# Designs tried in a protein design run: designed miniproteins, single chains, continued (3). Part 11

Each design is a single chain, and the fold is of that chain. pLDDT is the mean over its residues in the fold that is shown.

## One batch from the design tools (miniprotein)

Design m8379
Fold by ESMFold2-Fast:
Structure m8379 (fold): chain A 95 residues (1-95)
Amino acid sequence: SKIEELIKKLEEAIEKIKKALEEYKETGDPTKLLEALDEAGKILAEALPYLENPQKVLEGMGEVQELIKQKKYEEAAKKMIELLEEVKEELEKKL
């Protein structure tokens, strides 16, 4: 189902961000982390039609973008992981 595909994409996005965040902490280079955050944002956008409160997720994505502008990459990563986990949990309840 589309919901099962989205759950898998969300799980993969969470793991990619975690890996890229650890690399960022080691190297100081945010390039891979920014790519992972961009991919995650696209997956969240794809999930919006299936959510009870899509506005809450849009606001959270806006917070992530603001943290990126401030170069608070670790905080941006943590906020994105929280959003991905919340959306995944909501979608799993539909199974």
Scores: mean pLDDT 90

Design m8380
Fold by ESMFold2-Fast:
Structure m8380 (fold): chain A 78 residues (1-78)
Amino acid sequence: GKEEAIKIVEEAGVRAVLLEPSQAELISKLTREAVEAIEKGDYEKAIEYLEKLAKALKNPEAKKVVEEAVRKLRELFK
């Protein structure tokens, strides 16, 4: 449900900031926008924000964390 989806996004955001601190502001912005989209029931929009974030990140491990969150959200919203 929404609670699990929000937790996935928030945990991915925290891990991404630790792996790529130079992008902390962008990570915080896009993860917040993804959470707001989930709260409104717009799961497609939440995934779009996270995919945008993954493309912007430069650290391969940070990218992988965000891409894994996208995968988990897609499975949750089937």
Scores: mean pLDDT 88

Design m8381
Fold by ESMFold2-Fast:
Structure m8381 (fold): chain A 94 residues (1-94)
Amino acid sequence: LREEAEELLERMRELIEENTPEAREEAERLLEEVARLVRELFRRGDVEGVEEIVRRLDELAELAEEKGFHELALRLHEVAALGRMGIAVLKIEA
């Protein structure tokens, strides 16, 4: 799960750096897969895995904003916020 998410995040970084409409569409599709993996990590209680993915999502959001992918940047921040919320809930229940 962590390795799969990391591979998707690295591919998204490459697509954002390409800065084409086709790359933007593919990056948005990959983000949906990353969001699914974040939910799975949360279900497994892998707090460290979620924290690592959240950090990388925030980094990609900054890169996306710099490249003009404003909608993708917003979506990246939203998935990161979902991960942070899940971590907060797990810490309260611990």
Scores: mean pLDDT 79

Design m8382
Fold by ESMFold2-Fast:
Structure m8382 (fold): chain A 65 residues (1-65)
Amino acid sequence: SSKARENLRKLEQLLETARKTELSDEVKNAVLQHAEDLRQQAIAEDPSLKGEAERLLADLKEALA
C-alpha cells in the first residue's frame, strides 16, 4: 500500500532527524510517540511491512538513547 510506505518513509525521516540533530528529552518523547503511531498505521495498512516498521522503530530508539 502507498499509504503504508508513506508512513514508513515518515519513520525514516524521524530516524534521520534523530541522527543529525540533538533533541531535548521532551522532544525525544514526542518523537517516540509519533513513531509508535506511524508504526501502527503502517502495519494496519500493510501487515507484511511489520518487520521493517519494527526495525525502524528499534533503530530510532537507539538513535534517541
Scores: mean pLDDT 84

Design m8383
Fold by ESMFold2-Fast:
Structure m8383 (fold): chain A 61 residues (1-61)
Amino acid sequence: SLEEKAKELFEKLKKTTNPREAFDIAVELYKLAQESGDEELLKLAREAFHYAQDLVDKAAA
């Protein structure tokens, strides 16, 4: 299901320390959210972008 795919992507996101990989995962989650129209998936995608941005900020420091 789309929900299972989204959860798998989010788990991969939480394990990565690479900002580029994190953004790629966030983009993929956002595409799933747009296709499904699911507000929970959209929320998850937004959290993924916040996580990716945090990794960028830490790498820049």
Scores: mean pLDDT 80

Design m8384
Fold by ESMFold2-Fast:
Structure m8384 (fold): chain A 61 residues (1-61)
Amino acid sequence: AADAEADRKAEENGLLTIAAVKAKTEDLPREERVKVAREVYEENPEEIRKEYERLLREDEE
């Protein structure tokens, strides 16, 4: 119902996914991956956001 909320949730989900990949949590279960991703994102939010934006550029191509 709220575009801004849906967009923000999608962005946050994307940031957490990027954080999980960057943290090399590929061998972990999905639940553990999300937890580690959240910690990595909180530790380095700017770096994770930068990587997310880089992937958005890559996806555009």
Scores: mean pLDDT 68

Design m8385
Fold by ESMFold2-Fast:
Structure m8385 (fold): chain A 61 residues (1-61)
Amino acid sequence: SMEELREKLLELGRKAVRALALGDYAAASEYLRQAAEVAEQLGDKEKAERIRQSADRVAAL
């Protein structure tokens, strides 16, 4: 359902933030990539693209 996808998106965002706080950029980037896929499933292509760009920036750290 869309509600389950929204909850998953929020959880992946929280996991990415925690990984960033720990300096685990590989894990943070992976959580952000997963979040972008969920945003696409929700039909929000603009949000998915912004999240993917964030994942790429984090992966470069």
Scores: mean pLDDT 90

Design m8386
Fold by ESMFold2-Fast:
Parts: sequence; C-alpha cells; structure tokens
Structure m8386 (fold): chain A 120 residues (1-120)
Amino acid sequence: AVKLTMSGGGTVPAGGSVTLTGTASGVDLAKMNVSWMGQAPGEGLRGLAAMSADGKAVRYGPRAAGRFTISKDAANNTAYLNMSDLELGDTATYYVVATGNVDGKGASYVGEGVQLTVVA
C-alpha cells in the first residue's frame, strides 16, 4: 500500500518558520510530481507549491511565492515545504500530493494532512 506520512505542523508564532514533511512508502517520489496544498478554515483547497518529478520545474501560488520553498530528497523519499515569514492567514491544514505514472497508469496519492496554527 502507498502512504504519505506527514509531520511538522503545530502552533508557531507569526514571523516564525516551520518545515512540513511528507515521507512516502510504497512509491518512489523521485518518479512523481509533488505538490503542496493548504485549506484554511472555511476556505477551499489552494495550491501552494509544485515540483516536477525531475525537479526542474517549480511553481508557487500567490500566497507562497517569496516565503515558501518546495524540495524533495530521493534518499529519504521525503518531500518538504519550508515555510518562512509566517502570517496569521497561513493557519490551515496542509497536504502533500504525489502524482505520476505507476506501472503504466496515472496515479495520485494524498497525505493525511497536518494542521498549522499561526499565533500573534
């Protein structure tokens, strides 16, 4: 079975930083596109960052640009979202998503979610 196990949430002060992680089992993230999505209370799901399987294409959403950095480590099979200059509006549940081809078929996997609360 494929799993994306997430960590790195919790309560963080405004202006602080945090790194969210998603570690994959049963799939190789080096072969997958990785994206990070956030859902603030009462809002829809928003794309924050995306990285192609080869790591050559990286894109950021408007709320993430200049503050967040997406990366992945093939040796640890882990995707990261480094979040800096945190704002109260970054309070959300965050999800890592892995998409790509597995055994000749399109596949998509979503992590369990991690809650981040930003406080003044």
Scores: mean pLDDT 88

Design m8387
Fold by ESMFold2-Fast:
Structure m8387 (fold): chain A 100 residues (1-100)
Amino acid sequence: MEEAEKLYQKGVDLFKEGKYEEAIKWFREAAEKALEVDPNSPLAARAYLHLGEAYDKLGKYEEAIESYQKAIDLFDPNSIEEAVEAIHAAVNIAVLKNKL
């Protein structure tokens, strides 16, 4: 998990700098590494949420929807904090579907 967290943090730093295409590569690697350790990883869920946000910033709405859907599928339905993130992802999916 430490390796996946480091990859995720690099993605976050690049996303904050507006380097969305580079951020996508780091978030993808973070999600893949997190899932290798834990197939129901909260870190993988957050990485997919940020993948959706980065794809949305680039106008890649279909990829953004797919990434948000993967985040929702990975979030723990018994966690209030993760349920809030899942609701945000679902709202973003609805907005993006109106752009397609």
Scores: mean pLDDT 83

Design m8388
Fold by ESMFold2-Fast:
Structure m8388 (fold): chain A 75 residues (1-75)
Amino acid sequence: SIEELKRRNEELWEEIVELMSKLSDEEQKKFMAELTKRSKEIYEQSQGDEKVALEQLNKLAEEVKEELKEKLKEK
C-alpha cells in the first residue's frame, strides 16, 4: 500500500539522518544537494504517479544509506 511505502521511506530517512550526523557539515550540505536533485528527477519522471514515485524514492533512500555506510567505513 501507499501508506506502507511512506512508512518505509520514513524509516529509511531516519537511518540516513543518523548516518549523516557523523559527516562534516560541508559533506552533509553537499550530500543533501545531490539528494534533492535526484528526488526532483524522480518526481518529474513519475508524472504524478504517487506509487511509482514512492517506490523510486525508497530505492534512492536505500542506495543513499549504502553510500553513507561506505563513506563511514573505518578502513
Scores: mean pLDDT 79

Design m8389
Fold by ESMFold2-Fast:
Structure m8389 (fold): chain A 80 residues (1-80)
Amino acid sequence: SEKEKLLEKALELLRKAGEAYEKGDLDKAIELLREAAELAAKADKHLAARALFGIGVVYKEKGKDEEAERLFAEARELAA
């Protein structure tokens, strides 16, 4: 189904984002997580929340604490 294809693509993007994060490529990780969140939002709000939380983690690593806190709040609301 369309939903299953979106979920598969979002999960693959989350996997690639994790790899980028482990390599220290924080900007690449954010790009991949944003794409994952957009695709996941159309199929699974909990997966979209995971992607948003991931962006927050990367922003915190970059010292953007206020942006990270906003993303964590958005992720919590989306997962509720």
Scores: mean pLDDT 88

Design m8390
Fold by ESMFold2-Fast:
Structure m8390 (fold): chain A 79 residues (1-79)
Amino acid sequence: EEEVEKLKKELDNKIVELRRQALAATDPEVRALYEKAIDEAGKLLRKADNATSPEEKIKLYEEALKKVDEARRQAAALA
């Protein structure tokens, strides 16, 4: 439970940061990358919220975090 809450808070914070970066992005390609990652992470977050198993919630949150981190890496490569 505590681990699930910690991962959810971390994911929520990173999504907020991505939204801020998307708004600040002047390159349409970079902005699209951030927006896509926010959408995908949001879908995974919804699936995690509906999951009954703590293990499943953790895996879905970790998958969403990977999507966020991958988008940040790809955006950095384009900049």
Scores: mean pLDDT 81

Design m8391
Fold by ESMFold2-Fast:
Structure m8391 (fold): chain A 68 residues (1-68)
Amino acid sequence: SEEEEQATMERIDKLLEEAKKNPDVKKAIELIREAGRLMVEAQLSPEARKEALTKLKEVIDEVQKKID
């Protein structure tokens, strides 16, 4: 859903703020944010869009685990 997509993008923005003291981690999160934005803007089928969102969430979870 669009609401779920927005919530995911907001989570990325929060991670970016939390990682601001580490330039390399910040760059990685900025790339993830750009990929997420392109996913939302793309004219994907509902099924492809859901799969892309699921994968984006997995990547966000892995990045969050590595932020200390």
Scores: mean pLDDT 75

Design m8392
Fold by ESMFold2-Fast:
Structure m8392 (fold): chain A 78 residues (1-78)
Amino acid sequence: ETDRLRVEAVGELMARILRDAGEDEAAEAAERAVREALERGETDPREVARRMLEAARRAGASDEALQRVREAVEAFLA
């Protein structure tokens, strides 16, 4: 339960940062990756964050936006 809520919170955080950077396609890809991971029963926030970051990168997110996302997620999950 707590991990699922953490995954949802991380997904929202990542999508917000990507949208603030003007990368709506990458934000949408990250949100889709969260949904797919949860449907498969994966609730580890760090593993889901890693998958979301890969999905955003493949959708064309800039290295700068990806770095900001990574730093924010690490701070949130610390």
Scores: mean pLDDT 80

Design m8393
Fold by ESMFold2-Fast:
Structure m8393 (fold): chain A 91 residues (1-91)
Amino acid sequence: MSEEEKELILRAIGLILRAIGIIFEAERLLEEGKNPELARKAIELAEEAIKLAKQAIDYAEQGDLEKAQQLLRRADELLREAERLLEEAKK
């Protein structure tokens, strides 16, 4: 495995961990009854980001670095949106 493949896999793992953190925060907000629609949407986006990050690992392992990078960028965008929704839900 090349250094670049390893770097993409580590980035994917980082995004998965970030998504798990978002899900835990969103579930806490759901229990508190704060803006449940926004919290549920944040969970959906985080779950999609995990799926994309896992796919990125598969593509990186196959040597398709361009596809892996595209999937990681999309996962990061979904997590940024989920984080915005969580901050809005906390208001």
Scores: mean pLDDT 88

Design m8394
Fold by ESMFold2-Fast:
Structure m8394 (fold): chain A 80 residues (1-80)
Amino acid sequence: DLADRVAEAVRNTAVNVLGVPEETAEKIAQGVRDFLEANPDATPEEIRKAAEKFALEAGVTPEQAKLIGDTAALAYRALR
């Protein structure tokens, strides 16, 4: 499942690279998964923006949110 694989990449980067708490990373990953399931024709740019928004709403820094957004877009592009 594309949505699950993109969400996993987001969660893994947030926890292992950015030091985001697992609970926070899971909320962001769930948001990305739900967005992709609702928007199957979403572009990489739309996914980047959505992931960044979910990260900011979860309380991570703007710098971390940008990297999470970039990770989601890159994973989506690589997996499609």
Scores: mean pLDDT 87

Design m8395
Fold by ESMFold2-Fast:
Structure m8395 (fold): chain A 76 residues (1-76)
Amino acid sequence: MKPVTGAMLGYGIGLALEKLREGEERGLSEEEVLEEVARELERRFGLSPEQARELARLALGFARGILELDREVAAL
C-alpha cells in the first residue's frame, strides 16, 4: 500500500475542480464525478481503488470549499 502524500492531495484538488466544472457542463451526478476523479488518481499514482476513492472524496470536499470561498470573496 502506497502512502498518500500532501502533493497527491494538491493534485487531486486541482483535478477535482476541473472534473466538477466538466460534470456541471455534462450533467454528471456527484457519484459519477467522484468515480472520474478516483480513476485518474488511481492511474496517476498507483493507488489502490479504496485509497483513490478516499483521496477523491477528500479532494472534492476541498474543491467545493474553494468554490464557496470564491463566491464569498467575490461578494466583498
Scores: mean pLDDT 79

Design m8396
Fold by ESMFold2-Fast:
Structure m8396 (fold): chain A 85 residues (1-85)
Amino acid sequence: PSQEELDAEVLLALAEIILAVTRIGFKNEKDPKKAVEDAKRDLKTVEEILARAEQLGAPPDVMAELRRILEEVQKILKEAEEKAK
């Protein structure tokens, strides 16, 4: 594979790790306001990963998986915001 293909796969792996960390953090964080803050930070990181993958010309399947991960982090943020009310 090309270096760009390898870089795109690494970005996908990093996004999957961020999603896993976000899920664990959300389940274990007892402070609802901190849970929102943590989810917002993780969402920003995934958005930056997606933007970088687009710049690298990542394959459509990698981009689809990154968008799925972004949607999952967005759902966690929404759930955290509901609990913080």
Scores: mean pLDDT 85

Design m8397
Fold by ESMFold2-Fast:
Structure m8397 (fold): chain A 89 residues (1-89)
Amino acid sequence: MEPVEFSEDEKLLKKYLQPVLELQAQARKELAADESLEKELEAMERVLEELKKILEKAKKEGASKKVIEELEKLIEEVEKEIKKLKEEL
């Protein structure tokens, strides 16, 4: 039985997502100071680019199918948000 600590795959996923969570937090702070839809769009596009880089890195490093699928889901969610922002512009 593995210890109740996170599995290596879950730890790896959290490490991969750390830059994205930081970018999302920065975007939220910037939007609180400036409600510009253009800045929100730029921030979301930056998050999307980072997620795509992380996905490619995870694939190259042989990350589990679960890690790859979670990254792909996050990419889809960010693309959906970008689409909504473009519809508002």
Scores: mean pLDDT 74

Design m8398
Fold by ESMFold2-Fast:
Structure m8398 (fold): chain A 55 residues (1-55)
Amino acid sequence: SAKEKLVERLIEMLEKKASSEEIREEMGRLGKELGLSVEEVFEALNEAEEIVEKK
């Protein structure tokens, strides 16, 4: 799904230690490109953070 694409991208950025600013910019940019709501974008970030924390 579109949300899963954002989750995968955010996981990659978090693992590469991207800055909070870079993550926010990508969330806004890719979220709009994928047609995601603000709620879906925040859900994707929470899911990505949980996945990275479990590693």
Scores: mean pLDDT 83

Design m8399
Fold by ESMFold2-Fast:
Structure m8399 (fold): chain A 80 residues (1-80)
Amino acid sequence: SMEEVEKAREEFAKKLYEAHVFIMETQNYEARKVLYEGISKALELEEKARQATPEEAVKLYNEAIKVLDEAMEKAREVMK
């Protein structure tokens, strides 16, 4: 439904904001690279979601959120 698309888009936007905050707060070059790669991939999925049917859009936004979560997790590992 359109409501589920809106909810997924909002959740994605919040996660994208968190990733950008992470970039601003870290001085670790490798962590920043991982985060920028994740953001780039997530934005590609978001662009596909904007062109998709509602059902496919929800799936693509959820995939984009997972990409951002994985990127932030990898960034934390690099900082160890």
Scores: mean pLDDT 88

Design m8400
Fold by ESMFold2-Fast:
Structure m8400 (fold): chain A 87 residues (1-87)
Amino acid sequence: TKLTAEEAKAFGEKVKELAKETAKELIEEAKKDPSKAAELAEELEAAAEQLREWAKALEPISPEAAEALREAAEILEEAAEELRKIA
C-alpha cells in the first residue's frame, strides 16, 4: 500500500485537476442555492487541510506530488472564501 514516487506524482496531479473542477462546480451550485454556500465552504476548508497533511506525508517520496497537493489545497481554500461571500 506504499506509493512509489511516480504513483505519488500522478496522484498529486490528478488531485490538483479534480480540485479545480470541484471548486468550479460547487461555486456554481452555491450561486443556484446560496443556503448551501456556508456548508460547502466548510467541506472545502476540511478537504484543503487534509490535502496539506497529505502533502507533508508525500514530501519525502515526491516533492512534486507534495507541491501539487499544496496547490490543490490553495485552490480549495480560495473557492471556500468565494463560497463564504455568497453566503
Scores: mean pLDDT 83

Design m8401
Fold by ESMFold2-Fast:
Structure m8401 (fold): chain A 77 residues (1-77)
Amino acid sequence: MALSPREEAVLLALGENGPSTVAELAEALGQSQSTVSRTVRRLEARGLVERSEKDPRKYVLTPAGDAALRRIVEARA
């Protein structure tokens, strides 16, 4: 599966910072909330992120998202 640089950046931020809101991701990535929201929706549709059970405003990596993040980190190492 081919990921855009914006999709990779969101996965990296979630892997480093843990569960995050769209606003927190936008601040961390220096992107607009609308850009991050669109990117997160694409990742959610791909099954790579989901809403946190503890706080539904926050997104977390799924097992598939964690696997995708590990491939990104390995490719950049």
Scores: mean pLDDT 82

Design m8402
Fold by ESMFold2-Fast:
Structure m8402 (fold): chain A 78 residues (1-78)
Amino acid sequence: MRERLELEIREGLALMRIGVSNIILSRNPDDAEAYRELAEAYERLAEVYRELGDEERAREYEEKAEEYRRKAEELEAA
């Protein structure tokens, strides 16, 4: 089923982006770009889990996305 495969691919790509961004941040904790990438990846995870009907996980990932977006903006303003 095309829609199911698309959701699995989107989840996998978001998880990979989170992993890569965390590695970057472990080397450079003030990397605003890495926080922005984390925010985008968590937004994509929230969309996937909302489509799966897991509203609780979707909200958790949305909150994570907002947190990391704010961190990126704060670092870019410094």
Scores: mean pLDDT 83

Design m8403
Fold by ESMFold2-Fast:
Structure m8403 (fold): chain A 82 residues (1-82)
Amino acid sequence: MEELERELNELSRREREALAMVRAGDPDAPARLREILERARELGKRIKEAFKETKDLRLGVLYIAVGGMEVVLESMIEKLEA
């Protein structure tokens, strides 16, 4: 669990950096957001699998958190590519 929480915290840090790139008008921002989204999706799969194995409710909370991150990233990418 601690490892998955650490990875989610690292992705949150990278998301904040990517959002700063968006604010700066960096043309590489959409590519960075897509990279973070793919990592979030992979992390979400691992959290879901761990939850199925352990039934630890704390993993359920992490799964909701990573799902929220995916929704935000998908929305930002869609708006930047519009």
Scores: mean pLDDT 84

Design m8404
Fold by ESMFold2-Fast:
Structure m8404 (fold): chain A 62 residues (1-62)
Amino acid sequence: MMKEVDVGMALILASIADLLASKGDYKEAIELYEKAYEIAEPNDPELAEEIKKKREEAEAKL
């Protein structure tokens, strides 16, 4: 019903995860990317794929 709000939440979570990853907080970044992916997957598949790639990059840094 509110796809715009859901996509917005996923974008906010992914942005915070990007900030955490830039600080070296990869574990926290991965948790937020996973949450953002769950929200994005049913609403925006392209965004979900981008978030998945960012999560995999963060996992590679651990």
Scores: mean pLDDT 80

Design m8405
Fold by ESMFold2-Fast:
Structure m8405 (fold): chain A 61 residues (1-61)
Amino acid sequence: MEEAKKLLAEAKKYLKQGDDKKALQLVQQAGLIVPQLKQPVRNAKTAKEALAAAEKALKAL
């Protein structure tokens, strides 16, 4: 869980820098550690939505 939180925090930094591709890769890596994040991330249309969905799903665990 802590590793997934670190990946999502790093994804936020890349999103703020405009690196949507890197941010999305980090969010997908968090989904490999916490499988419950995979479906929300898959349903997202943008890296920003994927990050928000992953954070919401992780908070619900």
Scores: mean pLDDT 79

Design m8406
Fold by ESMFold2-Fast:
Structure m8406 (fold): chain A 69 residues (1-69)
Amino acid sequence: SKRDLILRGIALLLRSIGLELDAELLEKQAEKEKDPERKEELLKRARELREEARRLKEEGLKLLEEADK
């Protein structure tokens, strides 16, 4: 149903926001990190979370677009 598509879309967008916030926390941690290897690992993990967030956002927006049909 249209309602189910909207609710699922919103849920994916909220999860995307959560991953973006987690990525930002890792990036802030990396700014304080003095060990180059640890800094690189934190930044790599942050990039992975941002990519996952982007995918979830795209899926959520697609569900919301489908609900408007």
Scores: mean pLDDT 89

Design m8407
Fold by ESMFold2-Fast:
Structure m8407 (fold): chain A 94 residues (1-94)
Amino acid sequence: GDEEVLRALEDEVMRETGVSREQLERMRAGDLSAVSERAKLTYLLLLGRQLLRRADEVLADPSASEEEKANAAAARARITAEIARLEAELAALE
């Protein structure tokens, strides 16, 4: 479920960046000012990858309408471009 996915993302962010639970809760609330640039980019990248998986699930769902699949395909393209940009910014941090 969504809560299990969110918990997995939280664990991954903490593992990759060393941020505290309190800092992670602030990031989830949209306050990225209290964490390093590496932590911000890692959080956004992991979130983007999760949204991409959701778009792929809609595209693979035989019960989804053609409109839902078209919307998912558009979202997938946008998210893929944003992931590539975030990966480049994270790499630039060395």
Scores: mean pLDDT 78

Design m8408
Fold by ESMFold2-Fast:
Structure m8408 (fold): chain A 68 residues (1-68)
Amino acid sequence: MKSIEEIKEEVERLLREAIRTRDEAVFRRALELLQEAAKREKDPKEKENFLNMEKVLRDIAADLGLPV
């Protein structure tokens, strides 16, 4: 499983691309990455970090009007 830092870096990269291109598929990839990480992680603190990142990402998607 990827580390929190690796997931966060990849999500930030995908988010910047999605904002620039308005590509919902790129945004969905970022959300899927966070969801899989949260689903497979058993450590409560790490799971909470992934879930918090997903929440922030969804909030940004709503602000951008992206259907995710």
Scores: mean pLDDT 75

Design m8409
Fold by ESMFold2-Fast:
Structure m8409 (fold): chain A 68 residues (1-68)
Amino acid sequence: SLKDKLREALQLLREGKVDEAIEVLESMIKEYPDSPLVPALQRAINLLKEGKVDEAIALLERVLAFLD
């Protein structure tokens, strides 16, 4: 599910696996291009590419909370 992939990305980020987390987030956008979450996922990817890991985690945790 989209929630499970988001939890996977968050776990990878907590393990310092930033590039692997970006791949998961990019795969989510590719699989669900019409999702209302795409802008938030793209922003998270951009934050990670800028080295703003904590800001990306905070954004993704807010997205996960919205899905609950």
Scores: mean pLDDT 87

Design m8410
Fold by ESMFold2-Fast:
Structure m8410 (fold): chain A 57 residues (1-57)
Amino acid sequence: SDELKNILKSMGLGNYVDLLIKLGFNSLEDLSDEKIDKVPGGLRSIAIVARKALEKS
């Protein structure tokens, strides 16, 4: 939701917000290893970075 959007925008990755939401990533709980493994390689790295940032906030 807004947390994922704000984190990605702060890292300069705002362009990926809508794409991650469309793939079902709305919160930290959605950023599981099982879901991330199904994402295309470029987006997988972004999903991992977003998860680490959300875990620290």
Scores: mean pLDDT 77

Design m8411
Fold by ESMFold2-Fast:
Structure m8411 (fold): chain A 93 residues (1-93)
Amino acid sequence: PTFTVKEGESGSVDVEAEEGQTITVTATALSGDATVLVTLERDGVVEGAGILEVKEGETATLTFTVTGPAGRYRVRATVLSGSGTVKVTVTVS
């Protein structure tokens, strides 16, 4: 799953994952520089978080290990600062 967030925006996608799987979140700055807060949520509870800093044209990656039960997890990305557009890609493995 892939989504795009702009300056000051928040976006999210839902993924199905099982205990022991990894959720990989990749942020690519399509324009401008950005600082992105990434959260992993389950049933409205934040299970994990990280910060990705990307410069225009760069890609940064954050990985979460699923320690909770099998089911739906939400990956949310919020652009905390920066003037650009960020493409967020989420993979489960």
Scores: mean pLDDT 83

Design m8412
Fold by ESMFold2-Fast:
Structure m8412 (fold): chain A 96 residues (1-96)
Amino acid sequence: DVEALVERIVEAVRKALELLKQRPKLPLQGVKRDFDSALAAYRKGDPLGSVAALAEAHLEQNDAEGVLEAARLAREILREQGLLEHARRIEEALNG
């Protein structure tokens, strides 16, 4: 469900932007099990699902920059698929 995946990415971006306002950026130290779900979705031909899981994994690591990079990738995937309204929602979330 594209709608559910977009909402997950938008929520991750909102939380990442809040983290950026409240503390200095921390580098990603390691990848947790959540990247396994992203990799599994990618292998099944679900690039948007894999990116949503990746954004959530970066958020769990308090890597706000990683969340924003994942959201930018999701925006490009949606644009390539012609889902311009969904891409615009991610763009608006990224702009704060």
Scores: mean pLDDT 74

Design m8413
Fold by ESMFold2-Fast:
Structure m8413 (fold): chain A 65 residues (1-65)
Amino acid sequence: DVSREAAIRLQAIGVAIELGFASVKVVGDKIVLEGDAETKEQEEEARRLAERLSKETGVEVELVF
């Protein structure tokens, strides 16, 4: 579903912008967030936001540092 995929992509981009991720990829029903965390607190925040995104969209979110 193009509209569903577009909505998921927009949410993933929003999360990536907040976390400073270098790239966002949507592959079917999977979202891959690739970026760097400079501190343990940033890593924890990234995981929390990725989990929220997964719960809200119902798709798998993979976090890659």
Scores: mean pLDDT 71

Design m8414
Fold by ESMFold2-Fast:
Structure m8414 (fold): chain A 68 residues (1-68)
Amino acid sequence: GASTTLAQVKALLESYPDATVSEVGSDSITATFSGGPQRIIAVTLTLIGDYSTVTVSLSGDTLTASVR
């Protein structure tokens, strides 16, 4: 379910040493990355590749993952 997927996404984002998880909603999670553009792109590709119900939005160094 969405809550299980959100928990898995949160754990994945928290596993990155350059990530700071700033907000966790009921169906979304926001994190900022200090590793630069290559890092945030790699994380985005991992999320959309491994989690078919996850949509990613990017704004500068900030990544927001939404789950259904």
Scores: mean pLDDT 77

Design m8415
Fold by ESMFold2-Fast:
Structure m8415 (fold): chain A 55 residues (1-55)
Amino acid sequence: SDAERAARIAAGAAAGAAASAKSGNTVQMDLMQEAARRAEAGDLAGAEAAADRAG
């Protein structure tokens, strides 16, 4: 359950980082990359906070 949730958050954040890179929004890209890394590490709360700060 938590592992599946972490995988979904990480995948979504990675996709968001790629989209932000294409648009040239480096701040959003960095925050989405942070969210993906935190989700992969099992820090779901930190991942959600980073994604929320990205917009």
Scores: mean pLDDT 79

